# Ledger of designs, part 56: designed miniproteins, single chains, continued (2)

Each design is a single chain, and the fold is of that chain. pLDDT is the mean over its residues in the fold that is shown.

## One batch from the design tools (miniprotein)

Design m6052
Fold by ESMFold2-Fast:
Structure m6052 (fold): chain A 96 residues (1-96)
Amino acid sequence: DLSADEILKHLEASLEQAGILLDEGKLSLARKLLDRLEKELKESKEKGKVILTVSRLTPDGTVVETVYEAPATPEHKKRLEELEKRVKELRARLEK
């Protein structure tokens, strides 16, 4: 299982990747990643947790989704708010 700090690092890495995709003009991939981040941040905010969903294909061809959840401290909530702001800024660039 992942800690709240580890979940936030994964979300921050995804945000960085979305920015790179936008800079490269890969708009449909950037849109999909931003849609996923917006959903994860909304669920985290509504539940008072930090949440990450990871999809994995198993050797038998089954898709397994693993949901990582951790309680959010006030510090973690501030980091989620910063992520939400940055996602909104990237969304504005995408919809330009």
Scores: mean pLDDT 80

Design m6053
Fold by ESMFold2-Fast:
Structure m6053 (fold): chain A 67 residues (1-67)
Amino acid sequence: REEYLEIARRLLSLSPEEQQALIAKLTGGAAVVVRSVLDGDITDPEALAEGLRDHPEIVAALRKALA
């Protein structure tokens, strides 16, 4: 649980410029998630964390891009 919430909070705390840079490093569902954060469609870190729990492949891509 906590690892998903940490990633969700980190994504939401990035500047728009940092979020755009992440989108350039990502493909598929991971890019869609970061784009939704950038566009303001996702604002709740708890809701984002719950969504990420069902998509371990997206979490892996986000962890790699954030490292």
Scores: mean pLDDT 80

Design m6054
Fold by ESMFold2-Fast:
Structure m6054 (fold): chain A 73 residues (1-73)
Amino acid sequence: MKEAEELNEKGKELFKEGKYEEALEEYKKALEIDPEFEEARTNLADVLLALGKDEEALELEVSILEDAVNRVL
């Protein structure tokens, strides 16, 4: 959990620097450790959009919404 949070923070720093490919790698590592990490999934979608990978970003956003719906059932 904390390790995934640290990777997510590193990804956020890289994203602020415009290092989108490196940020993508860090967010993917965070999600490998914690697949339910909503913030990292949202940040990954933002990076994918910045890289022009709209289809992958859309699929991830749908997955996040499905997880949110499942939590209330």
Scores: mean pLDDT 74

Design m6055
Fold by ESMFold2-Fast:
Structure m6055 (fold): chain A 92 residues (1-92)
Amino acid sequence: AEELFNQGKYEEAIKKYEELIKKEDNPVYYNRLGQAYEKLGDYEKAIEYYEKAIELRPNDPTAWYNLAKVYEKLGDKEKAEEYRKKAEEIIS
């Protein structure tokens, strides 16, 4: 899964991470699914998977930061600033 993601094979990486989450509900896999969908321009799916990663691990700033970046790309500055602040509060 990681190798496919690192090679830019996002559609293949998605299929592998979807199989992995069926076996283990790991926030790392959900965050990778979000990143892969974001690379494919599917921001709706990216948000869905980042929200799932946050649900499983709310103290991990990575998913909050990635969610903020997606909302920036969508032009939702208010949500982007809210989620970026949340990520920064976890780190600080």
Scores: mean pLDDT 80

Design m6056
Fold by ESMFold2-Fast:
Structure m6056 (fold): chain A 118 residues (1-118)
Amino acid sequence: MSDVEKAKELLEKGKKAFQEGDYDKAIEYYEKAIELAEGKDDVIKAEALTYLGGAYLEQGKYEEAIKYAEKAIELAEGKDDLIKAQALKVLARAYLEMGEEEKAKEYAKEADKLIEKL
C-alpha cells in the first residue's frame, strides 16, 4: 500500500472516530494522514488538515482549528474548491465561537460562493 493509500485509510478511521465523538483519536488519525501525504498529495493533506481543524473546533480549541484550517485553504487553493469551502466553514465557525461575528460571516459567504459553483 502506498503512503497516499494509507493516508486515505487513516482519514476514514479519523472520520469514524469523529462521528463516535472520540476527537482525540480522530486527531491522532488525521495527524498520521497528514504525515503520510506530506510532499506526495497536497489535496489529501488539505483534506486531512481540514478534518484536523474540525476536530480541534469540536474540542473548543479554536486557535488550533484556525491554524489548521488556514493551512488547508492554502493547499486547496486552485486545486480543490470543495476542500477549500469545508476549511472556510471551519474558520467561520471557529471565529463565530470566539465572538468575531464579522470574520465568521465573511468566511461563511466565501465558502457558500464556492459550493454554489459545484
Scores: mean pLDDT 89

Design m6057
Fold by ESMFold2-Fast:
Structure m6057 (fold): chain A 60 residues (1-60)
Amino acid sequence: PKHLARAIKDYKGKTPDEIDLKKGDIVEVLEIVDGEHVRVKSLVTGKEGLVPKSVLELIE
């Protein structure tokens, strides 16, 4: 099964490797990069990139 997560708040990417999220956006978790960042693909925008783990809630 895909590992899905939901953005719990709005996030603006701060580096070229990061993506923007809006609160409520559903993302697919592709990789846990480190203790602070995960690589995701937004199912809303189709963009792939890094976001802080703290802005996501896992939904299975």
Scores: mean pLDDT 81

Design m6058
Fold by ESMFold2-Fast:
Structure m6058 (fold): chain A 71 residues (1-71)
Amino acid sequence: DVEAYKALLTALLDKMVELGLISEEEAEEAKRLLEEAARALAAGDRERAEELARKAEELLKPAVEKAHELA
């Protein structure tokens, strides 16, 4: 369910912005990458979907590391 997946990721990104782990601009960029990945997956392009998802993960990885530092 692409819609449920998108809602879950949007909620996660919004929470990361609230916690100060990423900027609203970074969250918007990650959302765009994940939306593109979802569209690629819906079109049957698994390779592109995986590449776009990986880029989003790499973008968010420093923020996850900062969360561990702040805890």
Scores: mean pLDDT 76

Design m6059
Fold by ESMFold2-Fast:
Structure m6059 (fold): chain A 65 residues (1-65)
Amino acid sequence: GSNHKKMLELIGEILRLIGEIFDLRLELEKVKDTDPEKAKELEKKIKELEKEKEKKMEELKSIKG
């Protein structure tokens, strides 16, 4: 059987994570000079989401070969 559904779900999750990371980076740019504490929290969250994205990308590669 095709892993097509799982591949589409992983692609969707990866795209969602890319979008969220991009939005957080834009938010970071807005606050980096005015709220250093919030900036540090955003940087931490971005790092966590990038790690999650990398895990999802690795899962996708294992399916696609």
Scores: mean pLDDT 83

Design m6060
Fold by ESMFold2-Fast:
Structure m6060 (fold): chain A 65 residues (1-65)
Amino acid sequence: MRVPLAVAVEDFTARTPAELSLRRGDRVAILDRLDDGRWLVRSLATGEVGLVPGSVLEVVGEVEV
């Protein structure tokens, strides 16, 4: 399945177990975009899945998952 590929443009620290911490430059696959502005993503480095504010991500292409 082809999904958007995004890069973290700033660090993000998870505040709940449902959220994923990211460092600037981390690459993620976008699995879903929620109506509250959060995106469900999978880290390409670790395979971990979690919610991240869409504002800390920049879509740069697509990736197969």
Scores: mean pLDDT 83

Design m6061
Fold by ESMFold2-Fast:
Structure m6061 (fold): chain A 59 residues (1-59)
Amino acid sequence: METHRVTLVAPTGAEREVDVKTTQDVLDALIELAREAGATPEEIERIRKQFEGADTGPH
């Protein structure tokens, strides 16, 4: 597997470029970025839903 560069945009408006190998890496990095930017647990949950599939249904 090769590392891909992606731009992460947290709900708080923070943007970062990170190198990731899988979608799960992107999700984890986004969650950590959001936490560092002062995101609430609700905003972190929103990020997770975006990557795990909003089609799953809201909690």
Scores: mean pLDDT 66

Design m6062
Fold by ESMFold2-Fast:
Structure m6062 (fold): chain A 63 residues (1-63)
Amino acid sequence: SRSEALAAVAREAVAALEAGEPAETVLARVRARLDELVAAGVISEAEGRAFLATLAAHIADLS
């Protein structure tokens, strides 16, 4: 489902950040995954942009 797909993206991003991967690398991977979900019709482009923006803001707050 949409919620399951987005939750999986969020969990993977958090795990990568906790493992010490660079934020730029994690955000690029998240963007690629969100683009795949948009192409598959699971989420809208607007939902993908909102998700990425929210994650980027949270990462910036932790920096």
Scores: mean pLDDT 83

Design m6063
Fold by ESMFold2-Fast:
Structure m6063 (fold): chain A 78 residues (1-78)
Amino acid sequence: VKKAEEALNNEKYEEAIKLYEEEIKKDPNNADAWANLAAAYLKQKKYELAEEYAEKALEIDPNNRKAQAVLEKVKLAK
């Protein structure tokens, strides 16, 4: 995804974040929901929040590929 597209999609990511937060509220052990939340924050370049939620997903499921990918990208951005 190009940087310009990421900036234009901020409102879309805010809506996605709310939906993932609702999924987590219903099932806090849903590692994919945590990983999706982390990925949405990564798209918004909110690296600290992306790292926090990716680590939470990995705490639940250490083999979650999406959370691992988010965490690696955050480490490279710091």
Scores: mean pLDDT 77

Design m6064
Fold by ESMFold2-Fast:
Structure m6064 (fold): chain A 55 residues (1-55)
Amino acid sequence: VEEAVEEARRIAEELGADEVVIESAEENARAGAERGASKEKAVEAARSAAEAAAI
């Protein structure tokens, strides 16, 4: 759970996302991981959300 949240944060920061987008990515990764999604899927979902918000 924590690993997915940290990876999501790192990816959002790397993409230059605003603080609001970073927080949303963390929440999405956390919810996905708590629901039993694999770490990779949780990170991918957060990455997609951050990329969509960055454009």
Scores: mean pLDDT 69

Design m6065
Fold by ESMFold2-Fast:
Structure m6065 (fold): chain A 80 residues (1-80)
Amino acid sequence: REPTPLELFENKKYEEAAEKFEEVLKEDPNNVSSLYLRGLAYFELKKYEEAIEDYKKILELSPNNEKAKKLLKEVEEKKK
């Protein structure tokens, strides 16, 4: 059985998780859950610019998403 992107994320395999979430997002680019988790994986990998892009995309789709707003702020603070 192939591990799910979420299982890879939960096992701290962030690079592999991000790759699998990218596959999901190629099929469904507006999948907020996959954008959220790929952004978190990028954050853990110190890929802050990529994490920012995913969280900004969530806010384009859901401007009142408080979790995405908080994570975007945290990523921008870590980048400096």
Scores: mean pLDDT 83

Design m6066
Fold by ESMFold2-Fast:
Structure m6066 (fold): chain A 118 residues (1-118)
Amino acid sequence: AAVVTMSGGGTVKEGGSVTLTAKATGLKLADSNVSWQRQAPGEGFRGVASMSADGKYVQYAPEVAGRATISQDAANNTAYLNLSNLRLEDTATYYAVFTSADGKTTVRGEGTQLTVVP
C-alpha cells in the first residue's frame, strides 16, 4: 500500500518561515499530481497549493500567493511546501494529497500541525 509520511510543522513566530514535507512510499511522485490542503480548527479542508505531475501547472490559493512555494525532489520521492512571512491565520493542520495521473489512486498524508504565534 502507498503511504505518505508528513513533517515540518510545529510552533513558529509570525513573520517566520516553515517547510512542510511529505515523503511517499509505494508510489512515484513524478507520476502523481500533488495538492496541499489545510484545515484550521473547526473548519473544512481548503486548498493551499497544487502542482501537476509534470510540473507544468502550479497554483497557489490567494491567501498564500507570493508567500508559498511548492516543490518536489523526485530522487527522494518527497514533496515540499515552503511558507514564508507566516501569519496567525496560517495556523492549521496541513495535508499533502497525491493523485495518480489516471485519477484512480489518491493517497493523503496523516497531516502536520502548524501553529503560528505572535
Scores: mean pLDDT 86

Design m6067
Fold by ESMFold2-Fast:
Structure m6067 (fold): chain A 90 residues (1-90)
Amino acid sequence: SLADKIFSEEFKKKIKELVEKYVAPIRDKLPPHLTVDELTKIILDFLANNELSDITEDRFMTLLGLLVLDPEAARKLFEGIKKLYEEYKS
């Protein structure tokens, strides 16, 4: 199923890699509770309950609290996640 593809161990690993890539440079600006593992969990939980095609960048980043801290890093993370989701959906 699509859910099995999206929530595979490989997909989870790639989401974590995207979080590390775009969030690590701004880690000092993040609240201590927003670790890479916690952000990855929030993203995966969000994708489980929503279709990415219907979610705007702003809505997604507001959920993570990243838009206020670094809008450019948030945008790049969202674009990376959307591309990965579309790749696994195909």
Scores: mean pLDDT 68

Design m6068
Fold by ESMFold2-Fast:
Structure m6068 (fold): chain A 94 residues (1-94)
Amino acid sequence: SEALEHLKLAREHLNRGIDALRNGDLVAAQEHGREAKAHLEKAYAASTNPIAREDLRKAIAHVEKGIASTDPDEAAKHMEEAIRHVQSAAIALN
């Protein structure tokens, strides 16, 4: 599934973003957040499932808040919340 492939890539980028935040690299975290957002938007476009699309909208919103945050702990919490919504979207698509 095209949507599931994009969800996998989004989750990989979100995990790398969280790791970058833990290492004090806010720039790398923001770059990974943008890559995750791009994949989530592609997953949204590839899906017609309304439950998955709702979780994807919530995941995108949390990624945007993570990218916008200058507090690494707040940014990490938003990226973690985005991962939870990505997992819910993946379940809805299976």
Scores: mean pLDDT 92

Design m6069
Fold by ESMFold2-Fast:
Structure m6069 (fold): chain A 86 residues (1-86)
Amino acid sequence: PAPATLGGKGTGEQVAKGVAEGAREGHMSDIGAKLAEEAARQGFDAGGPQATADGLSRAMTVAKELDGPEAGIGAGRGAQRGAGPL
């Protein structure tokens, strides 16, 4: 995997970790948080702007489906924290 040089370390992993933490703040189930984490990781690992957007979208969708919009917001915020400032 390519090293992160702008805005963080291990970008995909950091985003995934942020998503999981944000989802838990929204009281997401452990399974839901893990699924959102994997969705975010897969999106960023695939690369490109669309893949990045897809990763975030999938993570928020998984969170929303399991715990509603508040969990989706939490997952999205966590992803932003993990990725660092753009």
Scores: mean pLDDT 60

Design m6070
Fold by ESMFold2-Fast:
Order: C-alpha cells, then structure tokens, then sequence
Structure m6070 (fold): chain A 60 residues (1-60)
C-alpha cells in the first residue's frame, strides 16, 4: 500500500540520517529507485525522491 511504502521510505531515510554508511545509502537508493519505477502516487514519489537525493549525497 502507499502508506506502507511511505513508512518504509521514511524509516530508511531516518536510518540513513542517523547512521550514514555506503551500505545503508545503497540500500535506500535501490528502494527509492524501485518505488519511482512502480508508483504513480505523488506523495510516495516525493518521499522516494527525497530518499534518493539523500542516498546519492551520502554516496558522493
């Protein structure tokens, strides 16, 4: 569901912000990219984009 997907992305982003690592960032990036490929929900896409941007920043 969209709600579960949002909760998952928020949890992933929170984990990445609390304990940044390449492994966590790679996992968050992969999930965000998967969500952006499959979801048309604007709120879900916005959260996935935020997660992708943060993960990409950590991986740089």
Amino acid sequence: SAERTLQGLEAGLATLQANPSRATAAAVKAEAERVLATSEDPAVRAMAQRALDEATRVLA
Scores: mean pLDDT 85

Design m6071
Fold by ESMFold2-Fast:
Structure m6071 (fold): chain A 73 residues (1-73)
Amino acid sequence: MREELEAVTRLVDGQVRKELRLIRHENGERTEQRAEEGEALPFATHPDVARSRLERLPAGPDELARYRVEAET
């Protein structure tokens, strides 16, 4: 199974907001769900993670920064 955490930072009404999305790839299916910042930590630090990788992605419109963390079990 492969899991990705995508972190997007936006400026909304003068406030910096972070959005976290958990993306799972299993048997050719892709599912995406919104995650809270605290819920993302177990994903990144799980002892069965065989590989992890952090990448900075191009920021989209209305985005200040975008990052992706990949983990494989």
Scores: mean pLDDT 64

Design m6072
Fold by ESMFold2-Fast:
Structure m6072 (fold): chain A 81 residues (1-81)
Amino acid sequence: MIEELKERKKELLKRIEELKKKAEKEKDEKLKKEALEKLKAIEEFFKKYFEKLLEENPELAEKALEEAEKILEEIEKKLEE
């Protein structure tokens, strides 16, 4: 389970990189700024704090992944439309 959560983190970070590239191409400056700020915040959290959270509270770490994945899905939908 913990190993699966670590793999999900890696996939999440890859999706963030892809979405940042899409956001950079966005013509709506407000949407671009909001997307980039959210993506940066999620990326920073998972790079700096996720491993400690996973060690201390795996259930909360899984919920953090689920919440981040939902936010990325919302950003992706906005950038594609």
Scores: mean pLDDT 82

Design m6073
Fold by ESMFold2-Fast:
Structure m6073 (fold): chain A 78 residues (1-78)
Amino acid sequence: KLEELKEKAEKGDSEAWLELGKIYFEQGRFDEAAEYYKKALAIDPNNSEAWRNLGRVYAAQGRLEEALKYYQKAAELE
Protein backbone atom coordinates (compact mmCIF):
# COMPACT_ATOMS: atom_id res chain seq x y z
CA LYS A 1 0.00 0.00 0.00
CA LEU A 2 1.05 3.65 -0.46
CA GLU A 3 1.77 4.25 3.24
CA GLU A 4 4.03 1.17 3.44
CA LEU A 5 5.87 2.34 0.32
CA LYS A 6 6.44 5.80 1.85
CA GLU A 7 7.77 4.23 5.07
CA LYS A 8 10.25 2.10 3.10
CA ALA A 9 11.35 5.12 1.05
CA GLU A 10 11.91 7.25 4.18
CA LYS A 11 14.09 4.45 5.60
CA GLY A 12 16.41 4.73 2.57
CA ASP A 13 14.90 2.29 0.05
CA SER A 14 15.69 3.90 -3.32
CA GLU A 15 13.37 1.47 -5.16
CA ALA A 16 10.49 2.63 -2.93
CA TRP A 17 11.14 6.24 -4.01
CA LEU A 18 11.21 5.03 -7.64
CA GLU A 19 7.83 3.30 -7.23
CA LEU A 20 6.34 6.43 -5.62
CA GLY A 21 7.57 8.43 -8.61
CA LYS A 22 5.86 6.00 -11.00
CA ILE A 23 2.56 6.18 -9.08
CA TYR A 24 2.54 10.00 -9.11
CA PHE A 25 3.55 10.10 -12.80
CA GLU A 26 0.61 7.82 -13.69
CA GLN A 27 -1.66 10.26 -11.82
CA GLY A 28 -0.29 13.18 -13.90
CA ARG A 29 1.36 14.67 -10.81
CA PHE A 30 4.61 15.42 -12.59
CA ASP A 31 6.27 17.73 -10.04
CA GLU A 32 5.82 15.18 -7.24
CA ALA A 33 6.96 12.36 -9.56
CA ALA A 34 10.16 14.31 -10.39
CA GLU A 35 10.88 14.92 -6.68
CA TYR A 36 10.50 11.22 -5.84
CA TYR A 37 12.76 10.18 -8.74
CA LYS A 38 15.35 12.73 -7.52
CA LYS A 39 15.15 11.20 -4.02
CA ALA A 40 15.79 7.75 -5.52
CA LEU A 41 18.82 9.17 -7.38
CA ALA A 42 20.16 10.82 -4.19
CA ILE A 43 20.42 7.29 -2.74
CA ASP A 44 21.39 5.45 -5.97
CA PRO A 45 22.78 7.84 -8.65
CA ASN A 46 23.51 4.86 -10.96
CA ASN A 47 19.83 3.94 -11.33
CA SER A 48 19.34 4.37 -15.09
CA GLU A 49 15.57 3.76 -14.77
CA ALA A 50 15.21 6.75 -12.41
CA TRP A 51 17.16 8.99 -14.84
CA ARG A 52 14.99 7.78 -17.74
CA ASN A 53 11.80 8.34 -15.74
CA LEU A 54 12.94 11.90 -14.90
CA GLY A 55 13.33 12.38 -18.67
CA ARG A 56 9.76 11.16 -19.16
CA VAL A 57 8.46 13.65 -16.57
CA TYR A 58 10.16 16.61 -18.27
CA ALA A 59 9.10 15.42 -21.75
CA ALA A 60 5.47 15.17 -20.53
CA GLN A 61 5.73 18.81 -19.37
CA GLY A 62 7.13 19.91 -22.78
CA ARG A 63 10.57 20.60 -21.28
CA LEU A 64 12.46 18.83 -24.03
CA GLU A 65 16.00 20.11 -23.33
CA GLU A 66 15.81 18.92 -19.69
CA ALA A 67 14.25 15.62 -20.85
CA LEU A 68 17.13 15.03 -23.28
CA LYS A 69 19.69 15.71 -20.53
CA TYR A 70 18.14 13.06 -18.25
CA TYR A 71 17.78 10.53 -21.09
CA GLN A 72 21.49 11.05 -21.86
CA LYS A 73 22.34 10.34 -18.20
CA ALA A 74 20.33 7.10 -18.37
CA ALA A 75 22.13 6.06 -21.59
CA GLU A 76 25.57 6.76 -20.05
CA LEU A 77 24.76 4.27 -17.27
CA GLU A 78 23.70 1.62 -19.82
Scores: mean pLDDT 86

Design m6074
Fold by ESMFold2-Fast:
Structure m6074 (fold): chain A 55 residues (1-55)
Amino acid sequence: MEEAYKAALEVMLKGASGGQAAAYLQGVLGVSPEVAEKATKLAYEEALKKGAKVS
């Protein structure tokens, strides 16, 4: 879970969508769709906070 969240956050900060991040986690880390979606949702919220901070 922690590694999935970290990977999702990294790719999303580089401009990947939530769907792209979830697909990456499933393909690379072999996590279930449910785990990938949960990690991607948390990473999306954090990426939005970081984006707002640089404005």
Scores: mean pLDDT 73

Design m6075
Fold by ESMFold2-Fast:
Structure m6075 (fold): chain A 83 residues (1-83)
Amino acid sequence: GFELLSLGKYEEAIKALKPLAEAGDPVAQFNLAVAYAKLGKREEAIEWAKKAAEIDPQLALGTARVLRSLGLEEVAEEVEKIV
């Protein structure tokens, strides 16, 4: 269904973004945090948002806003605490 298509896209996004994020690209780290949050992987989402915030705190605030708009309030609050 719709959920399985969404899940497949996020897994593919993680595979594509992970090498860039590990190389220190804060935009890739931001996108990876959103993808993990969408998959319900809270710890990974917070970790990548934290790494992005260490380079660019505005990306952490942007990540928290996106997570909040998706109904992921608890994850958004944890990300906001990084800044």
Scores: mean pLDDT 73

Design m6076
Fold by ESMFold2-Fast:
Structure m6076 (fold): chain A 94 residues (1-94)
Amino acid sequence: MAAEEEEAIEEGLARVREVAAAMEPEQIELAAEAARMMEAGDEAARALLDELSARLRSGEEGGALAAIGYARVNPDEPLAARILAAAEEGLAAA
């Protein structure tokens, strides 16, 4: 992996922890439901993964929420597993 890419992802994961610390568990479940609705098919899921990576790098709060939702419905994906861990750490810190 490129170092710049990993740094951007780690910054996004730090944002996920911050956002999760401010959320109640029910809000994370709502984000997961929204992510399921966005996954209309295989092509949409692939496009969502690309968009999710871009949003994490941007540091936007909406991107962090979308990332948490996606990770809840796709926990087997490597990036999704990292996002879930970051969200759980944020919730535990709150």
Scores: mean pLDDT 63

Design m6077
Fold by ESMFold2-Fast:
Structure m6077 (fold): chain A 89 residues (1-89)
Amino acid sequence: MLRIEVKVDYKTNKVTVRVTLLEPGKTARIRVRLYDENGNLLKEVDIPEVGTRPVTVEFTLPYKKKKVKAVAENLDTGERVEKEAIAKP
């Protein structure tokens, strides 16, 4: 089972996505995609090994305030999880 946590820093335009695989003794290849509020792909990164130790990915947005959706996909199983986050003033 995948878990993601998403944080938006409204001053630096940075989005932090923390990814964890809640399966002890296993690792998986995880693709993280970041979308805007209109469903446009902003950023994509592949993480080759994600296990029970959280992996943090940081994205810098071209916009100062934004609603974003992060999607993590397990490339080995096809499991998907998503989270929305809004930059607060």
Scores: mean pLDDT 78

Design m6078
Fold by ESMFold2-Fast:
Structure m6078 (fold): chain A 65 residues (1-65)
Amino acid sequence: MEEKIKKLKEAEKLADEGERAHQRGDFPTAAELYRKAAEKYEESGDPIKAVAARLNAVGAELEAQ
């Protein structure tokens, strides 16, 4: 349980950083951070948040080119 909680917190931090990067127009950094967040959400056992983070990453990638 502790490992999953730790990964969930890591994912939340990465998603927050990705959101901040996206808000300032740093789309390449946002895409990378959202991808990392998605991996951690999946490892934490939260597939819904993992999918949401992947969609945010794809959106940022499309903005970046």
Scores: mean pLDDT 83

Design m6079
Fold by ESMFold2-Fast:
Parts: structure tokens; sequence; C-alpha cells
Structure m6079 (fold): chain A 65 residues (1-65)
């Protein structure tokens, strides 16, 4: 629920930062949730890890534009 979304959002922000990109809250939330869903996260640690992957993916897409 809400706890997974928070973990995924934090992951999204951290993942993007590792690629040199600062995401807005809304961008981090969307990217993080996509990463979380892709890995099938069932707990906050998995949601965070999925969020990191999502944030990195969005950061790389932004840098490619």
Amino acid sequence: GKELDVAATIGGMKGAQSEGVTLTYDEALEAGKRGMKRIGATNVEEAYQGGVLGGKALAREILAK
C-alpha cells in the first residue's frame, strides 16, 4: 500500500541521483512505482530496490533527450 509507494519514491529519487539527475517528487513517484511493479515488489525493501531501478531508467531517458 502507501508504505510501498513511499519506499519506491525514495528509491526513484536515489536511483536518478546516482545517474546525476534530480527528479521532481511526481517524476520519482511515477518512475519508482513502475520499477516496483516491474520487479513484483511485495515489501518495502523490494519496493525501494525497484524504485532505484525505475529512477535510473528515467534518468537515463532524460539524459538521452
Scores: mean pLDDT 85

Design m6080
Fold by ESMFold2-Fast:
Structure m6080 (fold): chain A 102 residues (1-102)
Amino acid sequence: MLTEEQLELLRKVVELAEKIYELLKSDPRATPEDIRDAENALDTLRVVFEAAERGEIPLDQAVDVARSVVDHLLALGKRYNNPEIIKLAEEARRLVDELKAL
């Protein structure tokens, strides 16, 4: 079972991913495919967070999936040259690194 500090970090990563998704949806250049891609990434992160919170998966597995999701969202931000998405994705990567260090 995760510590409260680990749960707080996971919640913050999900919140940042939600903000990235909203920013991408509001970008008039965003394709339906990339919006769906970001939605799928956010959904994957939520599922993994809930499974880790319930103790169904180990923390290291949750961290690996979260890193993959966050890196994918960062790549989307760079593709659209959107500085707000890039900033949020880099912050999310930092939080995933902090989670791994605990």
Scores: mean pLDDT 84

Design m6081
Fold by ESMFold2-Fast:
Structure m6081 (fold): chain A 73 residues (1-73)
Amino acid sequence: MSKEQEAEVALSLAVQRVMDEAAARGETDLEEILKRLNEEVERLKKEYPELEEYITELAERIKARIAAHAAAK
């Protein structure tokens, strides 16, 4: 697997964990959910410093999708 694929998988798992934890706690504040996601993104950038820009772009797309999905309710 490429480093980009490893980082993408790790980010996807981090997103899933954040969403699962939010659901389990009854957290509906989008800002709080995004704050927790940003913490995971910063950790991932430290793990893959050569892919920092790629991870940032991917995270922005994911955050935009989460916000759009919340707005569609």
Scores: mean pLDDT 79

Design m6082
Fold by ESMFold2-Fast:
Structure m6082 (fold): chain A 52 residues (1-52)
Amino acid sequence: MERIKKAIENAMKLSKKKKVTPEDISLAMQAAPFEREKVLEAAKELNEKYEK
């Protein structure tokens, strides 16, 4: 989980955006193809964190 969250957050920072996009999710799934549920959960948590 932690590793996946960091990958998504890093992608968001590089894109200068406050929302997880489908591209960020796709990239994280490539890094952890058998942890898809964890990727989706991490994306949901990050989007909730950056909702403003």
Scores: mean pLDDT 66

Design m6083
Fold by ESMFold2-Fast:
Structure m6083 (fold): chain A 76 residues (1-76)
Amino acid sequence: MSPQEALRLAFRAAAEAVDEGIKNGLSPEEVAKLARERARQIALEKGLTPEQADEFARVAENVARFLAEAIELYDK
């Protein structure tokens, strides 16, 4: 997986988790967890090691949490 491909997939996983979270009323932490789980699965399917998959998932988790927190702040 190239760095550019990894970045694109991480942002996609984060965006999908945020969209699902908004529709289901999930907290920012629940959205972050969903993004992490999806990103980790994608990374493993792409042949990354568990350690690399965990790091990739951490990026998606942090992006999703930030977006969900920003949306929640606006909606409150």
Scores: mean pLDDT 78

Design m6084
Fold by ESMFold2-Fast:
Structure m6084 (fold): chain A 64 residues (1-64)
Amino acid sequence: MLSDEEQAELDIEARKALVDLMEKSTDPEKIAEAEKLWDEYVKSTDPEKQRELLAKLKKLVDEA
């Protein structure tokens, strides 16, 4: 499990990526994919899985 500070920083980055995609993209499929990744991130207790999901979210933002 991450430290409280490390977890908070990951959560901030993940939330920011989701919000940024929702503001940049008008594609409902991309938005739905980002929301699914966010939901899996929030429900995950595995730091490695959380990092993987964050990377996927950031990639969607970069491709938007």
Scores: mean pLDDT 77

Design m6085
Fold by ESMFold2-Fast:
Structure m6085 (fold): chain A 80 residues (1-80)
Amino acid sequence: MNEEGIRLMTAGKYEEAIKKFEEALEKEPSAETYTNLGNAYAGAGELEKAIEYYRKALELDPENERARLALAEAERKLAE
């Protein structure tokens, strides 16, 4: 599931990737899946949504380096 979503992101199919990561969240919420969903929204240009999901990832795993770095990058882009 996460692998398929990541493959779709690599292909630039962000809307399909979002659906796959949403399916993953329905099965089991995880910091990894929230981070991947945030990355998919960021790829789609939806930085506010990306930030929301990165924050949710950090609520589940405060030490998640990928989510922390992705949040900082998304906030930097949103700040203009």
Scores: mean pLDDT 83

Design m6086
Fold by ESMFold2-Fast:
Structure m6086 (fold): chain A 58 residues (1-58)
Amino acid sequence: GIDLLARIAAHDTGVPAEVVRRTLERLLAGEISVREAAEELGISQRSVSSLVRAARAE
């Protein structure tokens, strides 16, 4: 689920897991764009798109 994916991404990015989870939830809900999520997490838009794809595969 999103919680596990957020923990993995947090380890890779150095961003707290709770921040990653919240950002992914907002992105999946359509509240923010991929660009805004990338800026918030300090990672590339490509990395955010990969996380969204993984989250949707579950």
Scores: mean pLDDT 76

Design m6087
Fold by ESMFold2-Fast:
Structure m6087 (fold): chain A 96 residues (1-96)
Amino acid sequence: SEEEKKRKEELEKEIKEAEELIEKAEKYLEEAKKALEEGKLEEAKEYLVKAAELLGFSEETLERIRNSDEEELKKYLEMLEKRIEGLKFALEISKK
């Protein structure tokens, strides 16, 4: 039907937008991980905030990341990496 064609086009657009957001978020998490390894906590915070914002986390969560110590930042990195893995899994199911 006409409605099924429109829904498929909308889904394809949503999938493409999701892929682009995931790719950008992964790049920010790679930079955050490197910054943490180098002891650059303020740089790590900036990248983690950018990744979390792209992934749709609340301003409250973004503020918590900005005010986190090194151990807390490592926990946020792990949490965001797991979120991306979950989104990739959901996206691959949606494509098949």
Scores: mean pLDDT 86

Design m6088
Fold by ESMFold2-Fast:
Structure m6088 (fold): chain A 68 residues (1-68)
Amino acid sequence: SELDRRVAEARELLKNREPAPLTPEQAAVAREIGERLRAIGDALDEALKKIRAGEISREEAKELIAKV
């Protein structure tokens, strides 16, 4: 109860200290990073599906992920 209240208060304080909005340049970099992370995620999902199906080894899966 008391701990939950303190955690909620801490979250509220962090929200009130939100960083300044991103500049257009910072936003462009963030989008590029997001696109790369999404591509890595897609490659990881594909590799995991193939591993579970017994189609490829762990070494082959690592190579597949490394291509993105």
Scores: mean pLDDT 71

